# Designs tried in a protein design run: designed miniproteins, single chains, continued (3). Part 28

Each design is a single chain, and the fold is of that chain. pLDDT is the mean over its residues in the fold that is shown.

## One batch from the design tools (miniprotein)

Design m8946
Fold by ESMFold2-Fast:
Structure m8946 (fold): chain A 83 residues (1-83)
Amino acid sequence: PPPPDSVGSVFMARLLEAIAASPDRRLDRAQIEAILEETYAEYPNISDETREYLERLVEEMTRDGSADEAEVLAAVAEVMKSL
């Protein structure tokens, strides 16, 4: 897979903040997609490889329509290993 750039790291940091602030320690797919779209709006020149990588991670995290804390942490660990 393509290595995550600084934009990937920003997205992961926002997911960690969101999951920590969630009372249920869970984010639904719409919440995660909203965070991804906000990140794209701030970084419109993001590479196609990075977009594909992040979108794949979101799909894997939200296979059941949501991601719990363990799923978010696993995705963050995967991104961090690629840095």
Scores: mean pLDDT 77

Design m8947
Fold by ESMFold2-Fast:
Structure m8947 (fold): chain A 65 residues (1-65)
Amino acid sequence: SSDLEREIAELEGLIRDLDARIATIEAKREAGELDPATADRQIAALRATIDRLREQLARLREQLS
């Protein structure tokens, strides 16, 4: 279970890092430093990645329970 708990913590960390990346892209979009359409596509791709990681995280948490 320690290996499973570590994998869960690593996925949670990765999700936080991706959320921070989205925040940076949103800030650049609002500052006019990044084209809105490009920013929206990049954010959508990152959110899709986060959704997949959250599904993986949920499955691992079920194994831990």
Scores: mean pLDDT 89

Design m8948
Fold by ESMFold2-Fast:
Structure m8948 (fold): chain A 65 residues (1-65)
Amino acid sequence: MLSPEEAERLARIIREETGADVTPEQVLRLDRAVEAGDEEAVRREAERLGVPPERAVSLVRAYRE
């Protein structure tokens, strides 16, 4: 689970790399969906970020490693 500070940083990284208008709140929702293994929620939250689901998951997992 990401902290609010980690979510802020990851949101900035996603904006920088993808150009998507991403908020820390959206990153936290995506992180929770990935942690729960909820494929439908992952797809939904990735669509809100404007990135492909596989890329969104990879970015979150890379940050957690």
Scores: mean pLDDT 76

Design m8949
Fold by ESMFold2-Fast:
Formats: C-alpha cells, sequence, structure tokens
Structure m8949 (fold): chain A 96 residues (1-96)
C-alpha cells in the first residue's frame, strides 16, 4: 500500500540520517575509514529506496560529506577517506 511504502521510506531516511551522524562523529574522532564505511552503507540504503526517498537520503549525505570536508581541512589524514565518501555520494546522485 502507499502507506506502507511511505513508512518504509521514512524508516530508510531515519537509517540514512543515523549513519550520516555516525560518519560525522567518526571523522571528528579521526576515524576516516569508519566514516567511509558508514557513508557506504547509507548510499546502499538510498540506492535500494524509491527515487523520492533516495533523493532525500542523498541530500542528507551530501550535507554530511560537506561537513566532513570542513573537518578534514584541519586533519589532513582524513582527506582521502572524505574524498572517497564524496565520490560515492556523487556517483549515487548520477545513478538516480
Amino acid sequence: SAAEEEKKGQENLEKIKELAELALEAVRLGNGGTALDYIKKAVEIAKESSPETAKKGLEILRKAVEEMREIAKSSPGLSKAVEEAEKLVEEAEKSI
């Protein structure tokens, strides 16, 4: 039903938001690889979602990787993981 699709979309968006917050926390702790793994999982959820949910999820992830980039400016060791996270989000945006 439309209500079940809407509920699943909201649940997927909540998971994407939680993973984005975990990725930002990981970057603040200096754990670039962990942050990249969270972004990767969130991108997979977005790709498996409806186009509307995927678009909203990728907007959340775009903001998260922008914040990760700002944090990485003061922590050069994070730059590679953040760049890889940005590329994953950009590729997902182009595939939807």
Scores: mean pLDDT 87

Design m8950
Fold by ESMFold2-Fast:
Order: structure tokens, then sequence, then C-alpha cells
Structure m8950 (fold): chain A 61 residues (1-61)
């Protein structure tokens, strides 16, 4: 799955705190993808992106 598809799916989810967490999550996904230089896994999202648990990761990927 491309980083663009991951971001699009993350933007489509209902995030807590009136969407404040959405911006943080999306920015952290972009940063993580750039840092790793490889396709992201569900484990990368759960372990390294604040606010993304297993349920959110399963909906994104």
Amino acid sequence: MSVEEIIKKAESLDWPLGGRLKGIVINNIKKLYKELGRPLTKGDLVNRVFGVGEEEANKIM
C-alpha cells in the first residue's frame, strides 16, 4: 500500500478531540515513511505513531 493511500484512509477516519489528533497522526505517518525509506507495516503504525492502535492501523491498512 502506498503512503498516499495510507494518508487518504487516515484522513477518512473519525479521530478524537475534534480532529486535532488527525493532523498529528498524518504528519507522523509522513515523517515515519521518510525516515524508514520503505513501505510501512501495521506494526510501524502501532509502535511508532502516537494515537494509532491496532484498530486504527487495521482500518488504515
Scores: mean pLDDT 78

Design m8951
Fold by ESMFold2-Fast:
Structure m8951 (fold): chain A 92 residues (1-92)
Amino acid sequence: MMEPKVTRVEVLETEVDGKKYAVVVVEIEGEVTDEQAGEIEKKLTEELKKKGFDEVSIIFTSKTPTKSAETYKTYEEALKAGKELIDSIKKN
């Protein structure tokens, strides 16, 4: 009935001290419940761990934001935050 659509996915990756890190930026069209966001995060985390990633972080953004929430950024802001997280991991 009401299904959120994943419109863009970007995977940023790095390796530090033999551990592989993935930061996934996910753009969603429409309204997403916290439960639906959790299911998407769990599925992406499991898929990336199967591909050899040790740690996975997910950043959500909305193509058409209907919620005023701190966790939702524009795609460009979410991508920038993901790149900053990757740089922080590489620095440490």
Scores: mean pLDDT 73

Design m8952
Fold by ESMFold2-Fast:
Structure m8952 (fold): chain A 87 residues (1-87)
Amino acid sequence: VEEAARALAAAIPDPEEAEALRRALLATAEMVREAARTLPEEELEALLARVEAELAALGELLGAPEAAAALAAAIREEARRAREERE
């Protein structure tokens, strides 16, 4: 997640804006991870689909669709692991 967020944010030419985006992406990943522990499966899938769509749009805007896809996949995997931890 951290490496994928950094790679996507690196598409922004301004280092200060890139760092702000990286922090926002990591905060989003943490929110999704916490949601995975508490949300019903249907609501979690809806949230993941929304996050994936937003990241895909951002990736196209920044010219980094592969980095956006990698981050979306990493967020989904972290959500899956967090849900398993819920017992």
Scores: mean pLDDT 82

Design m8953
Fold by ESMFold2-Fast:
Structure m8953 (fold): chain A 87 residues (1-87)
Amino acid sequence: MGEDLKKLEEEAKKIIEDVRKLTEDAYKKLKDENVKKLGEDVVNEMEALLKQSLETPGVQPILDNFEKIKKLANEFKEYVEKKLKEA
């Protein structure tokens, strides 16, 4: 049980770092301030969800917030990939 929770935390942190890196790479290529701001907002929301999950007792909050983190990351990734292909 503890190993599964640790894996979810590690995966969430990796997803957040992947979004940060994607934001920086996209900003360098597109030079679009809106992409940078959106990426920063998404990272901040994901970090808040992760922190809340770790401070809340029980498995369900971390599972629910991990799904939200994945959804936010996927939506941002699709947005950036589309912008990069059009540039």
Scores: mean pLDDT 80

Design m8954
Fold by ESMFold2-Fast:
Structure m8954 (fold): chain A 58 residues (1-58)
Amino acid sequence: SRLGAAEGATKAFQSGMSARAAARLAAWEAVEAGEPPFDLDAAAKHIAAGDARGAAES
């Protein structure tokens, strides 16, 4: 799900991945799951803030 991908990306960022790289990872996972892609800039901002739900809604 979009939320699951965003949660994974947020944890990856907290583990040392850049917010932009984490947002791209979440976007690829969402597309593979058949969900619409994330807005990468908006998702990266939410991921950097630790807001997985906001990232999923981007």
Scores: mean pLDDT 79

Design m8955
Fold by ESMFold2-Fast:
Structure m8955 (fold): chain A 79 residues (1-79)
Amino acid sequence: SEEDNEAFLKEAKEVYERFSQELDEINKKIDELRKQGKVDEAKKLYDEFVKELQERIETDPEARRDYFLYAVYKAYLEE
């Protein structure tokens, strides 16, 4: 129903906003390290973030659902 679709998109938007904020915070830290010439530390921080995210998606059904909602809302914005 339209009400179910609106509720789903609202939840997806909330997840997208939280995840985007987390990504912005990590990207800011990476950028600060790169500006300091700490390229290896910046790469390690990024790789650790990606690994932790992948492990959460694999082991936590809630994290997997959140990633799905993030991807859906991102696609919605890109249309």
Scores: mean pLDDT 82

Design m8956
Fold by ESMFold2-Fast:
Structure m8956 (fold): chain A 85 residues (1-85)
Amino acid sequence: SKYLSKEEAERLFEYFDRDGDGYLTAEELIGLGVFNEKGQLVGLGEGMPLDFYPLQKFIEKVDKNGDGKLDKEEFIEYFTKIDLS
C-alpha cells in the first residue's frame, strides 16, 4: 500500500496554500485544475491518483464550522491515511 508521508502531505499542503495563510479553501483545492467539474482527474503531476469524490467528501467533513477552510494539520492527517495503491 502507498500512503503519503507526513512530509509529503505537508509539501502538498504548502503547494496548494497559494496565499500562505496556513489554510486551504475548497475552491483552492478544486479550482487549481486538479479535478474538473465532472469529477475527472486532470494533470495532477507526480502520480497521486485521488478520486475527486473522496476529496470532495473530505472537504465537506472537515469544513464542519462552515468557514470554508482546511487547516494544515487536518489536511496532513487525512492524506497520510489515504491508501493510494
Scores: mean pLDDT 58

Design m8957
Fold by ESMFold2-Fast:
Structure m8957 (fold): chain A 79 residues (1-79)
Amino acid sequence: MSELERLLREMWRAWEAEDWEAWRAYAEKVISLLPEEKREEARRLFEEAERAWEAGDWGLAKRHLLEFASLVQEALDEE
């Protein structure tokens, strides 16, 4: 298992546990491991998820997290 796959799994576990501090730490590590062309989009999705969560819109926050996870999965599939 790659470190990126491990971090993505731990991000989802932190999200399920509502451990936002752990989720944020894992998300930042994931972003740093992404190809440069995907880092800006991943950071945008992360920041949008955080803003939605702060606004109490958990449905929107979860949607942005799913988009973030899809972007990470694409990076894993691309080598």
Scores: mean pLDDT 77

Design m8958
Fold by ESMFold2-Fast:
Structure m8958 (fold): chain A 67 residues (1-67)
Amino acid sequence: SAEAALEARMEAWKEQFLASGASSPENVDALIERLRDALMAELRGERPLSPQQKAELATVEELLAMG
């Protein structure tokens, strides 16, 4: 399902950030939970992403695309 695919993506992002060592586990957990909740709400049609959430998502995707 689309929800299961989103959960898998969030878990993969969490693993990548934790492996980088650039942030504390608590900060990584907070970021991933915030993004997961926002993207899940958008997926369910409950709330569109805000401009701030879109900017944060774009920054995260850019950082992860760097390897």
Scores: mean pLDDT 78

Design m8959
Fold by ESMFold2-Fast:
Structure m8959 (fold): chain A 98 residues (1-98)
Amino acid sequence: DKKEKIKKTSEDGIKRLKEAAEQAVNDGVEGRERLFRTADEVVEEFKKIDPKLGEEVGRGVGLGDNEALRSDPVEGIRKAMEIAIEALKKASEKVIKT
């Protein structure tokens, strides 16, 4: 079921993003790059299921990356994670309700 795949990808992605952000706060630039890479990997998994949905998630992740570059390192990492997680939740909800 496509909806189940999207739900699982969203749940796994959220867990991975939280773990990456926690590490990124301690690891500085390398941690931030790992967070961005993790987010990109999650976007690619969504694209494999639904290219249009993956594009929408990718736009949300991109907004988080831009915010991280403007903010101080710790706050920027947390904002990027929150924006990415919100994008995953919205994408998952949209598919489940249709």
Scores: mean pLDDT 74

Design m8960
Fold by ESMFold2-Fast:
Order: sequence, then C-alpha cells, then structure tokens
Structure m8960 (fold): chain A 67 residues (1-67)
Amino acid sequence: DAAATAEGFASGMEEIREQLENMPEELKEFLKKNVPKQPAYEAMSFSDIPEETEKWAAEVDELLKKA
C-alpha cells in the first residue's frame, strides 16, 4: 500500500540520516575499510538512492553483527 510504503520509506531515511550524523569517526573508518563503498550518490537520481542505500546498509548490518 502506498501509505505504508511512504511511512516505511520516511522512517528508513530518518534512521539512516541519524546513523550517518551520529556515527563516531572510528566506526566510520572501520566501515570504510571493511564494508563495500557507498553508492555514487552524486551520479544517481534521487529516487534510486533509497534502494541502493538499503542494499549497502544490509551488508553493513550483517558485517556489524559479525564484527
């Protein structure tokens, strides 16, 4: 449903933004070395960013669970 999708999208984007904003520098360095590089956001259309970010975030989440 469109309403449920819109709410899920908004919540996901807010969580990702907060994680990026509040992530410690040391954790960023660790992820940078061990996680696949983030998608090239400047080369993407804004509508494609959420899907590419979600794929990247899933790999990061799995890595963090095993780190």
Scores: mean pLDDT 62

Design m8961
Fold by ESMFold2-Fast:
Structure m8961 (fold): chain A 86 residues (1-86)
Amino acid sequence: SAGAEALAAYLKTLPEDHREIVLELLIVEEGASLTPAVLAKRLGVDDADQIARTVYRFAGVPYREILSSEEARRLQEVAKEAEKLL
């Protein structure tokens, strides 16, 4: 999908360790915990808002603190497709 291709291209611009953490949160933790605060803590950075917003945008999911199960599944599916393109 266009969203998965855009997400894969974006993930390639991140450091490898950051990319792996983002994919783990989206695929293994089913996307439901991908908040800027959780991402910043896992990445060891002060602010991860841009990464979180960009991932949500490419997945076509509204950026908000609490996702529906359907939105979380959409985020996870786009991330799985993007991982196959890496």
Scores: mean pLDDT 77

Design m8962
Fold by ESMFold2-Fast:
Structure m8962 (fold): chain A 87 residues (1-87)
Amino acid sequence: MLIEELIRATMREAGLTPAQEQRILDLLRDLIKRKVSPKDLIIEVGKELLKAGVSLDLVLDLIRALSKIYGMSKKELEEVIKEIEEY
């Protein structure tokens, strides 16, 4: 719930269309259902947000917020940021 709310807030701030928002939420729900790791879930959602036209700065802010919720280590967070920046 809190994770979905943060992603929704990011999409709203970026001005995504309702169709783009629904597509990303459907992806999030599928990743959760398939029990994808928090690291891989954050990477896949981040990549889809970038593809939808969300700014890198806004995606990185979301990644930092999600990493705190999931209790990710500094090393794991740095690995996620690197993969998103290299996308």
Scores: mean pLDDT 86

Design m8963
Fold by ESMFold2-Fast:
Structure m8963 (fold): chain A 60 residues (1-60)
Amino acid sequence: KEEVLLQAQAVLDAKKELGISDEALESIAKAFGLSKETVREIIESSKSPEELAEKILEAQ
């Protein structure tokens, strides 16, 4: 869970600075064993790194 939280922080930081590209979504999806659509939905619906990490863990 802690490792997922750190990954979630990195993802949200990238979203704030650069936006999330399709290739970045695919990389994140592979890292967590999820589909790109699931990852995109989680990122768009999450307001904090902790919420993002929790949703990723629930989706796995």
Scores: mean pLDDT 70

Design m8964
Fold by ESMFold2-Fast:
Structure m8964 (fold): chain A 74 residues (1-74)
Amino acid sequence: MSLEEAIKKVLELLKKIAADPNFRLSDLTEPLRIIRALPEEGQKKVLEELERVMKEDPSLAPVARLVIGLVTSP
């Protein structure tokens, strides 16, 4: 999976999760799996894109913040 394909897939998954009022933390497993399969530089680019999307679409902010926190946690 290319970096651009990974970003697109992660954003599509997060939009679906954010649209579900009953989403669970376990629903983040697939987006996290995609991000963690990327090299470190690719992971950083995904995180930057998520920060941008949070500013453009506030409805995605809660789920994007959870993903950023989980990816950046040591």
Scores: mean pLDDT 79

Design m8965
Fold by ESMFold2-Fast:
Structure m8965 (fold): chain A 77 residues (1-77)
Amino acid sequence: LQEIDALVAGKTVTATLEFTVDGKPHTVPLPSDLTEEQARALFETLLKLTGQEEVRVRFAGTGSPDELVGEVLVSLP
């Protein structure tokens, strides 16, 4: 999780990424200017930390606390 925190540190946040690691829920702030390469690194780090081939992540907007704007399933090739 420290690797994920480092990946998004110092960036402007407009959304929150939610996921589960070792049966425990975790939340990571998602930067508004995240590039495809940075997003790829974030997802690969999630897979590496969980030791799983697939990770289901939930994306929530910061402007609506009760709103989920999407759900993504990420897997290694």
Scores: mean pLDDT 55

Design m8966
Fold by ESMFold2-Fast:
Structure m8966 (fold): chain A 69 residues (1-69)
Amino acid sequence: SADEAALAAAQQHLRDAVDAMFQGRYDEALEHVDKAIEAASQISDKDQRDAMIKNAELVRQTVLQRKEE
């Protein structure tokens, strides 16, 4: 389904963001967070969409904290 594809895309971008963060590629990690939020925004179920966006924003905060060090 479109929702399954959107969820899978959001999850993949979050994995890519975390991988880029561990490699010190913070700008690339932030690009993946943005793509994860874009993908999550396509999820029709509001609760699932909101939970995924919240997860992506928590990853963004972690990347930004590490980038400022």
Scores: mean pLDDT 88

Design m8967
Fold by ESMFold2-Fast:
Structure m8967 (fold): chain A 68 residues (1-68)
Amino acid sequence: QLTAVAPEPEAGSSTSAVVRMEVDGDTLIVVHTRHRSKDGVLTTTTQVFRVSADGVVELISRSTTTQE
């Protein structure tokens, strides 16, 4: 199973990773974004979208964490 993990960002920068998977005729898209402030605060956002075979896009989960 493929999991999207963005690489560790440098201070003041952002990184992202996107993984696409086919699941039961639908396409699952995982977007993982990391941002690190100049003061070292890391914000991580993970969003999971499901695109149906008919082309309907649905956000099925979103999580955001901030770590000092």
Scores: mean pLDDT 77

Design m8968
Fold by ESMFold2-Fast:
Structure m8968 (fold): chain A 72 residues (1-72)
Amino acid sequence: EEKEKLVEELEKVLKEITATSSPAPEDQVKAAALGREAGRLFRELLGEERRRLTSEQGHALSLEDVKRLVEE
């Protein structure tokens, strides 16, 4: 299922972001890149259900929204 695969990818990215939560500058850069990736995946997932958020700068969505979507 396409949505299931996107949710799995989002979970992996969110897990990586959490694991990278360190004060080191290189970790901050990595976290920013992972955040952009999570935004892209979340936008793709929402695009399948509804396209409202993808029309609204779907590059950087709330991590809280991503977390709730993944948990559902």
Scores: mean pLDDT 63

Design m8969
Fold by ESMFold2-Fast:
Structure m8969 (fold): chain A 111 residues (1-111)
Amino acid sequence: SAEERVRAIVEAARANPVSEEVAALSDAQYERLRALLVEAARLYPEELGELLDLMDSIGLGRNVGMLLRGALALVSRGASVDEAFRFASTSTLSVEEALARLEAALAAREA
């Protein structure tokens, strides 16, 4: 499932960070990242699954920063999978800022 794939990617990134920015995340930030991405996968399982398949197709299926930015586009903007993938690929948003914005977008959806 998309949820299982997200959990696996976050654990893999925590064990072997693919960027300096991801390596700088605290244990608390990793737990928050995992929880938020899992929630996004529960809300948008098909769209997040398709996004992960697109990321795999370009060899970036384990890039948690890209996944976070894509999930943010899906949750905050109601973006299509193609729009989310484009945003994930081109966004200059930091992992920390994307994490904060995803948290805010999910909270706003629950309100």
Scores: mean pLDDT 80

Design m8970
Fold by ESMFold2-Fast:
Structure m8970 (fold): chain A 68 residues (1-68)
Amino acid sequence: KATAAALARGALDILGKDSVSREEFLAHAKKAGFSEETAQAYFDAVDLDGDGVITRAEVDAVLASLPK
């Protein structure tokens, strides 16, 4: 979960956007050395409403929900 949220935040920052699509996230994750299967699992873990788009609010919510 923490790795998935960090990867999504990295994609948002690198692309200079406030949201990323499934295709954009998968492309970023593959460049980072993750398999397509792992990238899909990570996307689903952060995409809280299941609409196929990750927003900064969703990433922030996931990070805030993690007990350290």
Scores: mean pLDDT 75

Design m8971
Fold by ESMFold2-Fast:
Structure m8971 (fold): chain A 87 residues (1-87)
Amino acid sequence: SGLTDKALANPETKEEAERLRKKADELLQKSKELYKEGKFEAGDKYYKAATLYRQAVGLLASGQYEKAKKLEEEAEKLRKEGDEIAK
């Protein structure tokens, strides 16, 4: 592989994908806990955020960086809304 190939699949992109996947897993777990507590509105926000983070990981893997950023921003907005409702 050349320098260009390595730049496209660089360690920063891989680390971002791993970070987003971790965020998705954490939010999915929180969503399940909230559902068990009957807190469906906050649970739904976290579940949707987790789904969008997972989709952003797939877009990063496909080199669709701009679409991945937009989904990450939407996911973070939903996570923050879930945090406010869960208070």
Scores: mean pLDDT 80

Design m8972
Fold by ESMFold2-Fast:
Structure m8972 (fold): chain A 100 residues (1-100)
Amino acid sequence: AEEKIKELEELYKEKLKELEEAKKNNDIQRALDIAEEFLEEVKKIVPELPESVVKAAEDQLKAARARAAAGADPEEIFDQLGMLMGWLLATAKDHIEKLA
């Protein structure tokens, strides 16, 4: 459905702006929360998203949170979360297109 793809792209743009703001403020906790919010909203837009994809995203978020708690470089965490969000967008869009 073209409407779902458009909704995902608009959500991604909004969350990416929020992530950029968190990065400028060096707010790692906000960045982690933004990525988690993005996953939850993607699950609402695409409830048919495979459990394996959801699990992979959840595992990546847990890994990012663990690295942040261990004192990893904030820049690495921001890059990891940006890559996760981009991968999740691309995977969700691909899934919708294959079901159309």
Scores: mean pLDDT 86

Design m8973
Fold by ESMFold2-Fast:
Structure m8973 (fold): chain A 56 residues (1-56)
Amino acid sequence: SELQERIDRLDEEIDRLTREEQALLAAGKDIRPVVLEEARLTMERMLLYLELQEEK
């Protein structure tokens, strides 16, 4: 479904940001911008998942 495809794309984006977070931590840099973006995408993913479940 289109919703599943959107969720899959968000999963890929979140994975990419998680790798970026690890790289920033290793470099001793500020992770806040990446963590906030991860949180935003995670919330969007949750909303899409709820829509998918609502329609079953």
Scores: mean pLDDT 84

Design m8974
Fold by ESMFold2-Fast:
Structure m8974 (fold): chain A 69 residues (1-69)
Amino acid sequence: TVDAVNAVALAAYKKGFTPEEAAELARFVDENAKRPLTPEEIAELQKIVLDSKSVEEAKKRIKEFLDTL
């Protein structure tokens, strides 16, 4: 099973966020996901992280996406 927390942390690392920022984003997903996510939903979260300019933007977009599920 693809873990959304690990996938978001990996995307944050690839984006060039710090380890602390990557951990914060991964924790934010864990706290706000209401259920286990599908591979397609996890891929969308990774895209949001990679396309975001800041941790705050990523959190806002992640929350908006998760609230649609």
Scores: mean pLDDT 81

Design m8975
Fold by ESMFold2-Fast:
Structure m8975 (fold): chain A 55 residues (1-55)
Amino acid sequence: SVEEQAQRILDVLNALGLSREQKRAFLTRELEEAEADPNADPASIEALRLALSRL
């Protein structure tokens, strides 16, 4: 699910030892790139948005 994907993204970023600000910057960039890609999976875009909202 989108929620499960968002949680996995957050878990990976947490495992890397990133600060909240570093996680936000990373997710913002990933979301911007995904939204600019016409071949991006809509579920992945929603998962990135959800991960950002849960920081």
Scores: mean pLDDT 85

Design m8976
Fold by ESMFold2-Fast:
Structure m8976 (fold): chain A 62 residues (1-62)
Amino acid sequence: MLTPEQEAEVREALALIQAAVTKLYGERHGLPKEEVLEIMVESLLKAGFTEEEARRLAEDIV
């Protein structure tokens, strides 16, 4: 079993991977920055982040 701290680190690492994939997809398909941001937020929400956390992480990466 992972500790809560280790689970948080793994979750953040997975979020960064998801965000990188979403950014690459957006760049390849010529999506506007706002659309890439919203797709990233939705992906992070599905990964277990709160809406505030998801938006903050997405804005930091985009």
Scores: mean pLDDT 74

Design m8977
Fold by ESMFold2-Fast:
Structure m8977 (fold): chain A 94 residues (1-94)
Amino acid sequence: MEELRAASKEELREKAEALLKQAEAALTLSDKALEAGKITEEQAKILKEAGKKAKELAKKALELVESDKEKAVEYLEKAIKVLKEADEKVLELE
């Protein structure tokens, strides 16, 4: 069974806050990695776009946790997918 759909509102808030922090970290780390020459400008763009989108999705999930748990779960699942796909693309090219 899907873990997020079985989660309490408190657990969903904690997950959304963790994803928000992860998205913000991705934005910061992409700039630092580019400056260090560890990633390309194209890889940095992928991380930056994913971070922005995941941050937006996580914020929407936080707003919806109390009023619409199902939509909050959908936004969390989308945020997780965005960050995972970006990380996989960057790692594949390292």
Scores: mean pLDDT 78

Design m8978
Fold by ESMFold2-Fast:
Structure m8978 (fold): chain A 93 residues (1-93)
Amino acid sequence: GITKLDVSNNTDPKTIERAIELVKKEKELEELDLSNSKSLNDELVKKLVEAAKENPGLKKLNVSNSSIGEEGKKLLAELKKARPDLEIDDSGN
């Protein structure tokens, strides 16, 4: 199966939504890179956090340098507490 998915530098919210759906569906997915994605806003982060909570196989999530605001940062902080084994990079938001 797909173990790593790179959708960094993406400006299309539909591509980000498809990546989030793959997190839910592909239990072999270990790494997701969404860095430098200007369409990754707080609403999509909410969906991403829900998907990550349902995928225990996910080991690394990069959402750095995106369009994440205060609510999205709060949701990511909650995800870090719920999933301490998941490496999350949310720098530069």
Scores: mean pLDDT 84

Design m8979
Fold by ESMFold2-Fast:
Structure m8979 (fold): chain A 67 residues (1-67)
Amino acid sequence: GSAFERARAEARAELARARERAIAKGLDPQQLDALYAEGVARLDAGEDPAAVLERFERRATLLAIQS
């Protein structure tokens, strides 16, 4: 595959790891599942992998503050 295809696959794996880390910190798995699904959909739509990962981390941080 292309470098972009590899970057998307790596970003998907990073999203999964970020979700697991957030669950370990006590965040709601259902809310994190929704954020993960949105991130995957954005990657599938061709969005920049780095931007998708940054967006996930920002949204997860806001969830932690609101909890």
Scores: mean pLDDT 81

Design m8980
Fold by ESMFold2-Fast:
Structure m8980 (fold): chain A 74 residues (1-74)
Amino acid sequence: SKTEEAIEKFENRALRLWVENGSLLTPEQAAQFGALGQEGVKKLEAIENPTEEDVEELFEEFEARFRELVAQAR
């Protein structure tokens, strides 16, 4: 389904972001990263027919929140 494809695209982008930056996080912050990812998936599931634009918007929100976690890890 389009929902499953959108979730997979979101998760793949989130995994890449984690591979590039995950080592900068504490275990607690890594758990928060996982929780943010789950929120993104839930938002995509709430959309009946998610588009590429929906995935992009939700990923940008996720990435912004993740960057705040990295800044706190300084």
Scores: mean pLDDT 81

Design m8981
Fold by ESMFold2-Fast:
Structure m8981 (fold): chain A 65 residues (1-65)
Amino acid sequence: MTLYRITVKEDVTSLGDPSAVFKAGEVLTAKKILLETEDFLAVELLDGRVLVLPRSKVEVEKVEV
């Protein structure tokens, strides 16, 4: 099963959801990448929540489980 490890490099708030705030050093697990551009990525977390994150502030790693 393919998962995506998202490491937060700088404090970041999800675009469109100001309640979704993540601190530098946090690691998120996404089950799907919905959209990827130069500036941002939209991901679906394991709990079904959708986040839109600035690419410059996160690192994405594909993990085989």
Scores: mean pLDDT 80

